# Designed miniproteins, single chains, continued (2): the designs that were tried, part 93

Each design is a single chain, and the fold is of that chain. pLDDT is the mean over its residues in the fold that is shown.

## One batch from the design tools (miniprotein)

Design m7443
Fold by ESMFold2-Fast:
Structure m7443 (fold): chain A 97 residues (1-97)
Amino acid sequence: LVEEAREELEKAYEAVLKGDDEEARRHVRKFGELLSKMSHEEGREVLEANREVRQRAIDESSPERSQRLRDSDDAARYAAENLRRIGEEIDEELKKR
């Protein structure tokens, strides 16, 4: 799961750099699905590793490509925050029972 999620993120960034927005969206969606199946700890590990890949891509890219990468990263972060919130809600419900 963690390795699969990293691979999907790498493919998403590659697609963004190529200007293939449709392919990038497919990989971001797949990443979100994988992230929803991970533990909170596994998800955090994937996101931390991804910061390095993202920063390297930004440093090596033109301004136009850098903006596309930021848009892609925001979607992944949004998915991670939604997963965290859902996990907290589940924990709260279980504690009440």
Scores: mean pLDDT 62

Design m7444
Fold by ESMFold2-Fast:
Structure m7444 (fold): chain A 66 residues (1-66)
Amino acid sequence: SAAAERALREGEGARQAGLSLAGRGNEGAKQMAIYGEKAVEAARAGDAELARRYVDLANEAGGMPG
């Protein structure tokens, strides 16, 4: 679905941003990467609602969009 595709894209983005920032000792960035990965897994499993919730959690953990 379009919702799952969007969540997959946003989850991948959050995962990459979180991984990039986690190397600097940022705990929020680590959580962002973890939630982004969970969003990708949920979207691939077809659970668009769960994927959107994980994207929201990733964005909150990373402080995005700022």
Scores: mean pLDDT 79

Design m7445
Fold by ESMFold2-Fast:
Structure m7445 (fold): chain A 58 residues (1-58)
Amino acid sequence: SLADVEAEYQRRLAELRRDTTARVAAARSQDELNAVSDDSGRRLAELRRERERRLAEV
């Protein structure tokens, strides 16, 4: 259902936010911070695309 798709998306989004926060806190250089930013951006885009695919099935 649409509600199930949204619930899954929100759970995965919360997990990504927690992971990103932890990686930012652990970063020891600007290069590491840049890598975290790039990776989190790509993962967010992947979550959004997966949500779109699942919504198209409903």
Scores: mean pLDDT 86

Design m7446
Fold by ESMFold2-Fast:
Structure m7446 (fold): chain A 88 residues (1-88)
Amino acid sequence: MEEEILELIENYLKAEKEKDEEKKKEYEEKLKELEEEALKEHEEYSGADTVSPKTLALLRAQLEAAVKEGVLTPEQVAAAEAALAALE
């Protein structure tokens, strides 16, 4: 599942860079489905948590995909990872 999330985020970022609106919508819908599955799984196991570990994993995967696509610099990724770690 984590690999599937990474591929979807990478494809979404590529489609956004290429301005392919049709591809963007397709990947957005798939990403939303995975996010909904992660939220349902989290609700069954942790109940009262304010920030889902799955949501944080998705955000980290998005940062990794953005670095691969050249959208973000390594310094920006490091800053974002530090911010996400502070939320944990």
Scores: mean pLDDT 62

Design m7447
Fold by ESMFold2-Fast:
Structure m7447 (fold): chain A 59 residues (1-59)
Amino acid sequence: MSPEEIAKGLLEGAEAAKSSRAAARATLAGAQYVLETSTDPEVLEAARKAIEAAEAVGA
C-alpha cells in the first residue's frame, strides 16, 4: 500500500473509533504499529492523529 493509502486507513479508523470501543482499540494498536515501523512523515502524522482520536474515546 502507498503511504497515502495507509494514512487514509488510519484516519478512517480514527473516525470509526468515535462509534465503537472495539474499533478504537484496533485503531490504537494499528497506529502504534505504524509508529514503530514507518518512516514516512505523512503516515506518522496520521498515526498520531489516530492515537489521539482513539484515546479521546477511552481506548
Scores: mean pLDDT 77

Design m7448
Fold by ESMFold2-Fast:
Structure m7448 (fold): chain A 72 residues (1-72)
Amino acid sequence: MSPAEEALERIRKLLEEVRNNPDLSVEELAERYLEMQRIYAEHAAEFSPEQAAEATRLLDEMVAILEAKLAA
């Protein structure tokens, strides 16, 4: 698997963990979001346009989850 494919899979797994654990605290969600951002930043140059678009979509979904949690 390419480093970009592995990085994208790590981002997917972080979001999936959040989706499967609705009781995660804001702090725990923020930690996972920061990790997703770190992975994206480290591998941005290696992503294809399609992979970058998917990673951005996954990050945006994580932001939406965080915003919903903070609004509650």
Scores: mean pLDDT 84

Design m7449
Fold by ESMFold2-Fast:
Structure m7449 (fold): chain A 81 residues (1-81)
Amino acid sequence: GDEELLKEIEEKLEEVEREVVRLVIQGRYDDAIALLEKEIEELKELLKKNKDASEEVKRYIEEQIERLRKGIEQLRELARQ
């Protein structure tokens, strides 16, 4: 149900965040950006697959997509400095 879906998304995002931090520490900004882009596409796919999910779950997924997009822009700016 919605509770299990939210938990799965939260756990996956925590794993992605840990890997992004690891890649950034190594100066691997392009790999970190690619990982975030892949996660955005997976979240979009979850929205399409779970059209019957609650508005709360859909809103959470949409908010995470926007957050990850902003993270990518921040990483691109850091890579230029």
Scores: mean pLDDT 87

Design m7450
Fold by ESMFold2-Fast:
Structure m7450 (fold): chain A 72 residues (1-72)
Amino acid sequence: SNIEKAKELFEEAEKKLKEGNYEEALKLVEEGLSLTGNEEFKEHVVDVLKELIEKKMYEKALEAIREAKKKV
């Protein structure tokens, strides 16, 4: 299902974030959120993640990905 694929993409994004590959992590989250069909939710989560990554708040960015995974 699209939801299962989205969750797999979020888990890969968590891995990339932990590896310091922030650009790939963000791309994977955007791809996963796109599978949910909720554009407003996607834009909100992506904006939050971009801000947290820019501020170097990587633990909070990881938490945001995990929370998004729970909501899809």
Scores: mean pLDDT 85

Design m7451
Fold by ESMFold2-Fast:
Parts: C-alpha cells; sequence; structure tokens
Structure m7451 (fold): chain A 67 residues (1-67)
C-alpha cells in the first residue's frame, strides 16, 4: 500500500472513529487490526509529518489542517 493510500485511511479513521486523546501508537495498532497495514508502516507515514507515536489524534488533526 502506498503512503498516499495509508494517509487517506488515516484521514478516514480520524473523521469516523478516532478519539482526540488517542495516541498515534494506538491509532496505528487499530489500522493494523482493521486494514492489515503494518503498525511500523503507519508510524513511518506519521513520522514524515513530524509526528511520533506518543502524539495524539488531536495533534495529528491540527497538523493535517495546516497542510
Amino acid sequence: MSDRQILLLIRHYLRTEAEDEETLGELAERLEEKYGIPRSQVLAVLRKLGLEEEDTAARLREVLDSL
């Protein structure tokens, strides 16, 4: 799966299921469980945005809104 496809799934998850206090590590685990995307690959995409696994879904929303 491409980085662009992973980012689209992340955006979908943020709109439909993610809670603001959820960590990006927890978000990556949920995407692995639901879509079979390796947790490490989700985190690699998030790191390209300047985010770490301990950051929150609220912080990710803020970063994506600034792009």
Scores: mean pLDDT 85

Design m7452
Fold by ESMFold2-Fast:
Formats: sequence, structure tokens, C-alpha cells
Structure m7452 (fold): chain A 75 residues (1-75)
Amino acid sequence: SPLSEDSLLAARETAYMLLLAENTESGQELSTREIAELLGISQSTASRHLRRMEAEGLVSHNRRTGKYRLTSRKK
């Protein structure tokens, strides 16, 4: 059964942010493929989630490398 969309989004975003935080601490960026493999999901699914999170300002997409990082700027 479908749960609250907000609850599912929050849980999903938390999983991505924790993964990216561990890898971006040293300035490392992850590709959509690497993120998909680490989370056990398809690259297509990871791409959709990451594009939404980029639109929300939670992650940044590096156009030079095609990789993603956690947005580290505090406001």
C-alpha cells in the first residue's frame, strides 16, 4: 500500500544524503551508477531520485565529471 509521499521522500533523501556524506568528506563524488550499485537499485531509479534532490538543492551535479555530491553549504 502507498505510504505518505512526504514520509517516503524523507526516508529516501536521508539514505542518499548519508551515502554521499560518507564519500564527499574527502572531496570524492559519486556517479549515478556507483550510487545505484551501493543502494541496490537501478541506475534509472537513482537518476530520477538524484534529479529531484538536485532540484531541491540537497545534492549538486558536477557537469564536468557527471557525478553527484552532497550540498555542504549551511544556511
Scores: mean pLDDT 72

Design m7453
Fold by ESMFold2-Fast:
Structure m7453 (fold): chain A 98 residues (1-98)
Amino acid sequence: SSAEAARFTAAAVRYVGLQLEPSDPAEKARALTELAKAYLDMGNFEKAVELAKQAIELAKDVDPEVTAEAYRVLSDAYKGLGKTEEAEKWQKKADEAA
């Protein structure tokens, strides 16, 4: 949809900007989480897994809310890939972090 394309473009632009400027890890993690959600919405589950894992590494010690969101995205992406055991594992981590 046009809304999916707009969300992806906004997330990608924000993420690229944060890579070029010195910025807080929590801001980069939020941008990565939004970009991962955009890939998830577009059905690119492999990219969503990659970006959500990067977001978790940046957020896990600094932003519990972003960490919980990234775990949810990772769970949904694994569900899209048919990896039910991995999806369940990350959903449990999301519930524990929220």
Scores: mean pLDDT 80

Design m7454
Fold by ESMFold2-Fast:
Structure m7454 (fold): chain A 55 residues (1-55)
Amino acid sequence: LKEELEAIDRLLEMLERGASIEEIREFREELLRKGLEKVAAFTEVVIRTLEAEEK
């Protein structure tokens, strides 16, 4: 749980500073490597939302 909360906090920091979609995708891949599947799934939703708004 602590690792999941830290990952969520990091994702929010990235979004606040305006990280690129590519940076967020790399972060998602890191989450999957660490076995944080729930946070990775949430990050995927964030990526899809940003891609839709990019137009």
Scores: mean pLDDT 79

Design m7455
Fold by ESMFold2-Fast:
Structure m7455 (fold): chain A 69 residues (1-69)
Amino acid sequence: SNRAEKEAAMREKLLEYGKETGLEEAVELQIRASEALAAGEPQEEIDARYREEALKLEPKIKEVEEKLK
């Protein structure tokens, strides 16, 4: 019955891992997209809204990957 609390706890764990790796923004974007889909927003609209942000985050993801090598 506490699905919202479990989802919030899972979100916090994902954000924690994102913060540890320097990928907080990428994790936040993924969480927002997942929540929008769960709320019944059409996939096409989610893709349109978040595609540009996802593309902007790709260079940062690569930068973090290079630093971890």
Scores: mean pLDDT 73

Design m7456
Fold by ESMFold2-Fast:
Structure m7456 (fold): chain A 65 residues (1-65)
Amino acid sequence: SDIASKVAEVAAGKVPGEELTKIISKAQDLIDQGKKEEAAKYVKDELEKLGLPEEAKKAAEIVLK
């Protein structure tokens, strides 16, 4: 989806591809369930744990809009 692609762009080259795919897949599942706020929080929390607070903020904003 457009949201998943934009989130992947924000984290591309900064997160190992396998881990990024897992994060994106779980976020997309939450979005598909109508849990957009939970998806945004999940992506933000996971990227912050990886030491990417700026990317986490941008990704959460992309998911919510």
Scores: mean pLDDT 81

Design m7457
Fold by ESMFold2-Fast:
Structure m7457 (fold): chain A 66 residues (1-66)
Amino acid sequence: APPAAAPEEVERELTVNVSRVEDGEVVEERAYHVRFRYLRSEDPLETAASEAAALAAAIAEIEAAA
């Protein structure tokens, strides 16, 4: 059997669309190309949690830079 997989750093890219709505109308739309990294483990729940946290952090970083 191969040696037990250590947590591996995974890099993902996706586009997140953020819309600002005022008075029921979309007044601003921004598309952010988000690149983030998370640790992939053998536990899919840990992997999913790490991915979600990394994505949230990346979005926050983009918003802080804007």
Scores: mean pLDDT 74

Design m7458
Fold by ESMFold2-Fast:
Structure m7458 (fold): chain A 84 residues (1-84)
Amino acid sequence: VDEALRHLAEAIDSARAGDYEAAIQHLNKAIEAVKKADLPEEEKQRVIDYLNKAIESAKAGDYEGAIQALREAADVLTRARERR
């Protein structure tokens, strides 16, 4: 989860700098980290869906849509880290 959150933060920084190619690369790394994380399949699928939405929005030049999807992915990941 921490690795996925790190890649997501890097993607947000790259997007803010206008480097959408770097942002997409970091989002793909976040997806791989989520797939390897010890999370329920429903939470993995939800995060991956948001990250894919962010990639599609970035490719379409929809900055607001990309940031919203990244925020949703971060929210799911931080909630999934909630202890017992």
Scores: mean pLDDT 77

Design m7459
Fold by ESMFold2-Fast:
Structure m7459 (fold): chain A 68 residues (1-68)
Amino acid sequence: SLAEKLAEILKSYGVDESTARVIANYVVKQAEAARAAGVEDPEAFALEQLKKILETLYENGLIDKKPE
């Protein structure tokens, strides 16, 4: 599922499993809302939102690996 894919990406950056699941589910809900609003690629939208979250985590010292 998209949520599992997003959670695995978060975990690969050092986010713990519980937090990764919470963030992934939140991003999936945002992507579903974006799809309902006519966004052409909800998965690409989800990945872009995840990148912004990873950047914020990195800037706040919560992860050591800089997002790509």
Scores: mean pLDDT 85

Design m7460
Fold by ESMFold2-Fast:
Structure m7460 (fold): chain A 69 residues (1-69)
Amino acid sequence: SLEELEKEIAELLKKGEELLKQGKYDEAIRVYEEALRKAEELKKLDPVIGAVAIKEAKEGIERAKRAKE
């Protein structure tokens, strides 16, 4: 369901933030990439909510990559 997918994305984004705080940048990138894949599926169901989720996941990936380099 749309609600279940939103919940899964939110949990992955939270996990990514926790991994970033722990300095586990490669693990954070993997978790945010999983969130991005789910956000792309969400966009097919709801283009507005999905676009917001895609942006959040991409920003997480970029933060993790910058913190690593």
Scores: mean pLDDT 88

Design m7461
Fold by ESMFold2-Fast:
Structure m7461 (fold): chain A 64 residues (1-64)
Amino acid sequence: STKDEALKLLEEAERLAVRRLLTEGDEAGVQRAGILMKEAKELLEQGKYEEALKLAKEAVRTVE
């Protein structure tokens, strides 16, 4: 489902953000991804799964 896809991408973004911080020291990029992840989680709580998925994808992209 769209909700499950968004949740999986948020877990991936969290793992990538931790790795990026430890390997590159990109605090600004990691903080920006953190904001996107928080916004996506808030949208999931509101039942806005399509919008949450979009932000989760942007969070992953930010820390790739």
Scores: mean pLDDT 86

Design m7462
Fold by ESMFold2-Fast:
Structure m7462 (fold): chain A 62 residues (1-62)
Amino acid sequence: EGLKKIIELLKKGGLSEEEAEKVARKLVENYGEEAALAIVEDALEAGGEEAGKKLNEWIENL
């Protein structure tokens, strides 16, 4: 359930479905589902360039 929400948020941020799934799984593995969801929500709430920078950082760590 939380993983699905994280994937949807990442896709809304501009990631493809495949990228969003990989990033979401990595974040959940590293931080746990609740923390991963909060991290993604906070990044997207910031919006604009800050959201883009965070998304690129996560993709680079795939």
Scores: mean pLDDT 80

Design m7463
Fold by ESMFold2-Fast:
Structure m7463 (fold): chain A 62 residues (1-62)
Amino acid sequence: MDEKLKLALESGLRRLGLSDEEVARVMKVYEQTLSDAIKKGLKDAHRIAVLAAQREAAKLLA
């Protein structure tokens, strides 16, 4: 599931027209948010990280 979510996120970002550099930036937000959520003991760490990455992508597209 986790690897599938990461691949789906990257694919979705590229379909939105983000460059490889912008995709890398969004994926960094994903990894950092995931790490923070895991440190806090959150059950839905991966889901929280995906939502944070989507918000970052929205800022880049604005």
Scores: mean pLDDT 78

Design m7464
Fold by ESMFold2-Fast:
Structure m7464 (fold): chain A 57 residues (1-57)
Amino acid sequence: MEKKEELIKLTKEYALKFGEEIAREVGLRYGLEKLKLSKEEAEKAVEEGIKIAREEK
């Protein structure tokens, strides 16, 4: 799985289980620290994951 896709999936799952605020915090930190994405890439993937979670709710 590509790093961006992994982050989108992780953020979506966290948003569905724990809410958008926790999903943003966890997703952004995971993207920056573990996946080594740029801030822009991490923020885009996090917001995409949250958007998908809203549509699935």
Scores: mean pLDDT 81

Design m7465
Fold by ESMFold2-Fast:
Structure m7465 (fold): chain A 74 residues (1-74)
Amino acid sequence: MELIKKAEEALKKGDGEEALKYGLEAANKASLEAKTLEQQVAAGVGAVAAGAFAAAGDYEEGGKYAIEGAKKGA
């Protein structure tokens, strides 16, 4: 899961914008490739929460939610 790894590495470096970018790409991919409805919903919820935090200017927190959604969606 290349995108999740890149997002987690960005979080470790304090790069919230890059973490959000890769986390959202991972969540979107997980949602599209989801084999169950529960996985698709988990990825979608993570992406929505990430978008809400990003709109508030909290890219680091947004990245964390996107990564969580991607992991649960996989």
Scores: mean pLDDT 78

Design m7466
Fold by ESMFold2-Fast:
Structure m7466 (fold): chain A 120 residues (1-120)
Amino acid sequence: MEELEELARKVAELLAKNPEGVQIFRDAREKARAEGHTLAANMLDALVQAAERGDVETASSILLGAFETLLEVDPERAKEYFEKIKELIEKGDYVGAAKVATDMVIEAARAQEERLRAAQ
């Protein structure tokens, strides 16, 4: 849990300081909107808005929530995303880290949409 919080914070700080990373999230948001993935689009939009404001706490919280959702639904997949994002950050591949983090948020949002649908 603490390691997820630290990684989520590192990604949030990276987005606040790296406009190329924010652009990847913006592009993913527009694609999610065009494809009708409303929850994914809304989550990506909240992340983009927080990053543009330099609001690391809000961006970190959204990223952590996405990781926690994936851990509940698919722990092996969550671990793959965690390890890959960590590796890319350690290598200084911030654009690659942003792309993988974006994929993680989209997959988490889709998993949450399915859970909400099953609860109805």
Scores: mean pLDDT 82

Design m7467
Fold by ESMFold2-Fast:
Structure m7467 (fold): chain A 63 residues (1-63)
Amino acid sequence: SMEELEAQMEELERQGVLAVLQRDGEALAASLRKIAEIYEQMGKHEKAARLREEAERALAEYG
């Protein structure tokens, strides 16, 4: 359901914030990619594409 997807996304966003604080680019990229998959399931393909680009930048910046 949409409510379940939103709850999963909130948890992944919290994990992403923690990864930023820990400067863990791999963990941040993993979180962003999982959120992107949820956006694709919701039909939000443009948002998903932007999040994947952010994941690549996270690996470059923190890795």
Scores: mean pLDDT 83

Design m7468
Fold by ESMFold2-Fast:
Structure m7468 (fold): chain A 58 residues (1-58)
Amino acid sequence: TEAIEKLREAKSLEEAEKIVSEYAEKHLSVEQGDIIALKFSEDPTIEGLIEGLEEALS
């Protein structure tokens, strides 16, 4: 997924959050967004965002 690729290249957590938020707004359901938000709450890192997005897309 292009969004995951961009997340791996993100220079900061703030940039990574923006990438995920923009992708979720355009391409994901509310339920998928909630999966990402829950994962990020448990692990507030770029890795947590990547795992949340991978789980939401599964």
Scores: mean pLDDT 80

Design m7469
Fold by ESMFold2-Fast:
Formats: C-alpha cells, structure tokens, sequence
Structure m7469 (fold): chain A 81 residues (1-81)
C-alpha cells in the first residue's frame, strides 16, 4: 500500500513538473518573440550577419525547449497513472 507520505511525494513531483512546464512555455514565448523581432530586423537589412547568427541560436534553443516540454508532458501523464 502507498503510504500517505508517498502520495504526498507524488503530488509534490506533479506540482514541480507542472511548474517546470509553465516555465518552459514562458521561455518559448520569449524566444518566439525574439525570433520574430530578429526576422523583422533581417528583412530591414539591419546587421544581417549578426542577426542571422542569433536567429539560428534561438531556433536551436526553441527546438530543445519544445522537446523538453514533450518530455515533461510525458512524465506528468505517467505520474497520473
């Protein structure tokens, strides 16, 4: 039988995972905003080489964060079972 202490640990872990998921979503929104601003600057011809390098870095970071969200969602679903 799961002790009440074990149930409390699972609940805390679910809350932590949900908090991490919200933080990851917020980071994604910030990065998507930066990407949009960089794309507009590139179209305007401002520091194209430097802005393009930054854009590639942010796109890579966005991909990693999206993968992290999928992983966190999978963990949450497993803990709900």
Amino acid sequence: MAKKEEEERKKKKLEELKKNLEELKEQIKEIEKEIKELEEKIKAGENVKEQTKRLVVLQSALGILKAAIDFEKELIERLKK
Scores: mean pLDDT 80

Design m7472
Fold by ESMFold2-Fast:
Structure m7472 (fold): chain A 78 residues (1-78)
Amino acid sequence: DDAEKARLAEAQAEAVARHAAQMDPAELARELEEAAREAVRRGDEIAARGVARAARAVAPLLPPEEAARAEEAARLAE
C-alpha cells in the first residue's frame, strides 16, 4: 500500500528531524545525500519523497554549508 509506505516515510522524516540536533551536521548531510542517491538508484519513489521531506525538515537546523547539501539531496530525491 503506497499510502502505508508514505506514512512510514513521514514518520522516518519526523524521527530524523527530532534527532538532528544530536548529530554532527556534516554526518547528517552525508547520510541524507547517500539516502537520496540510493532511493533514486532503486527507483523507490516513495522512499525518495521521504528523504526529500527529511532533508527539508532538518535543513533549517544545519549550518549554511550543510543546509545547502541537505537542500541538494532533497532536489536529487525529487
Scores: mean pLDDT 74

Design m7473
Fold by ESMFold2-Fast:
Structure m7473 (fold): chain A 66 residues (1-66)
Amino acid sequence: NKELLEKLLEIARKIAEEKGLDAEEIVERLTPTLEAFVEAGVFEGLSEEELEEIVEKLVETTVETE
């Protein structure tokens, strides 16, 4: 679902900016993971608040991994 992926990437960018991170770099690194999760149905049936919480955890994990 392209629309869901775009929304998740926008949330990731916003969270990265709020944390003082390079939003473009975070979005680029998270894109394959978010795309795979969308395809696997990980985000199906979740509320907008739940999506934001999961994306925030992924942003934090991405910073720690690099």
Scores: mean pLDDT 78

Design m7474
Fold by ESMFold2-Fast:
Structure m7474 (fold): chain A 81 residues (1-81)
Amino acid sequence: DPYSVERARQLLEEARKAYENGDYDKAIELAVEALQVFTRAEGPDSPLVAEAVETLADIYEKKGNPELAEQLRAAAERLRA
């Protein structure tokens, strides 16, 4: 099922692998897809959505956008509260 939580977790794992390999554009695409799948499956306030947002923050920081990374981390923290 392409919209399952399992698929979204696989997408996040693939995003982290792309990030470790320095392919930040691919990592962003995969993490955004995972975020969309988690949001549809679990709702926007889910801790799983927060996990995907935190992954995006790490990627944007490495890509040279630390201000966006800080905003994304703050958003993820609010979702966990």
Scores: mean pLDDT 83

Design m7475
Fold by ESMFold2-Fast:
Structure m7475 (fold): chain A 69 residues (1-69)
Amino acid sequence: MTEEERKQAIEGAEKLYEEALKHAKNGDVKTAVRYGIAAAILYTAAGEPEKAREMLEKVDKAIEETLKK
């Protein structure tokens, strides 16, 4: 992966992660999970697996808060 490709992957992952959080808070669990997975894949491909894990954990917590009774 080139440096430019890596930079674009990280930027894309950040945008996908923001979408995941929006959908999680909105109750769209399936869409939130899809965006979260896509963001994690891009972070991992860019060499940032720890960032991918952190982002997925935050999305998961947002989903849990939305699903509370």
Scores: mean pLDDT 80

Design m7476
Fold by ESMFold2-Fast:
Structure m7476 (fold): chain A 113 residues (1-113)
Amino acid sequence: SPLVEKGKAAYRAGDYDKAIEYFEKALAEDPNNAEAWANLGRAYLAQGKLEKALEYFKKALEIEETGYAYRNLGRVYAAQGKLEEAIEYYDKALELEPDPGSMILKEEVEKEL
C-alpha cells in the first residue's frame, strides 16, 4: 500500500502525527491490513500513548500473528511496568520468529523482576 509506505517514511522522519494520519487512511481503505494496524500501534508507542498502542497491536494480531506485533506488544507491557506479561509476549515473538532483539528485550525485563 502506498499509504503504508508513506506512513513508514513519516515514522522514520520522527513525524509520528503524520505517520498516524497515513496509517489511518490506509485502514480506511482496508481495515484488514494487519501491517497498517501494527505500524499505527508503533507510532502511538513512540508517542508514549501506551493504551492506544496496546489496542492497535492487539487488532493487528487478531488479523495476523507476527513476531513484530508480539515483540512490540511486549515493549508496551514493559513500558507499563507489566514485566511478566512483557516476557510472555517476547516468548510468543521468539516462537514465531527467533530474533536477537526479542531475546535482548526479554533478558533486560527478566533482570528487573
Scores: mean pLDDT 89

Design m7477
Fold by ESMFold2-Fast:
Structure m7477 (fold): chain A 98 residues (1-98)
Amino acid sequence: MDKEIARGVADIYVAIGNLDLKRGDYEGAVESYEKAIELLEKAGVPSARAYLNLGIAYYKLGEKEKAREYFQKAIEDAEASPELRHLLPEARKLLEEV
């Protein structure tokens, strides 16, 4: 898949997930973020923001172990990608709170 097309479509799914999260539709948010991650992973594009948001959605659902897993994935992805390192303080703080 073209990386720019994958990013654009993933951004739409992230935006839908963010709206669902704000409305308290945590299950809908999970579905949307998982679709974003699938597209980004298949395209070889870093997914740190989507992992971080997915972790937040799982935390809201009370699935703390899954939340921890995705916060850890967000940290790993952000550490591997210089452009995403600005996400590290937020991801590390959220990991400490689960």
Scores: mean pLDDT 85

Design m7478
Fold by ESMFold2-Fast:
Structure m7478 (fold): chain A 61 residues (1-61)
Amino acid sequence: MSKDVAKIIGLVILAIGYDLQGRRDEAIRSLEEALKLAEKNKDKYPDLVEFVKRILERIRE
């Protein structure tokens, strides 16, 4: 697994943790960082970009 994929997953888990604590702004920031990193790797992992986008939309409503 690439270091970037591990970082993206870590940022998503962190964002979910923030959201569960009512820390929505921190959750959104973590997902935006995950999305930037996923976009950088979109040619290899397009499904990962879509996954991060779906989580971000859910938290933003």
Scores: mean pLDDT 82

Design m7479
Fold by ESMFold2-Fast:
Structure m7479 (fold): chain A 80 residues (1-80)
Amino acid sequence: SMITRAIGLALRAIGLIEDARLTGDTAKLREAIDLAEELLKMGFKKLALRLAKRAKKVAEELGDQESLERAEKLIEEAEK
């Protein structure tokens, strides 16, 4: 089901955000934002918003401006 797929994508995104925070690997953070964007396109607005807020915090900690801008845009889109 779409719900089962959304849960799988969210769990993967959470793992990628945590890995990025622990390792400083910005590629993992960008991949997590890609998954959060897919969740938003699927209609899971609250889940995408939660992931985007977590990704924003990690992007700020790592100084990844690209991920910060992408996460902020995703927050704005998910709150509409």
Scores: mean pLDDT 91

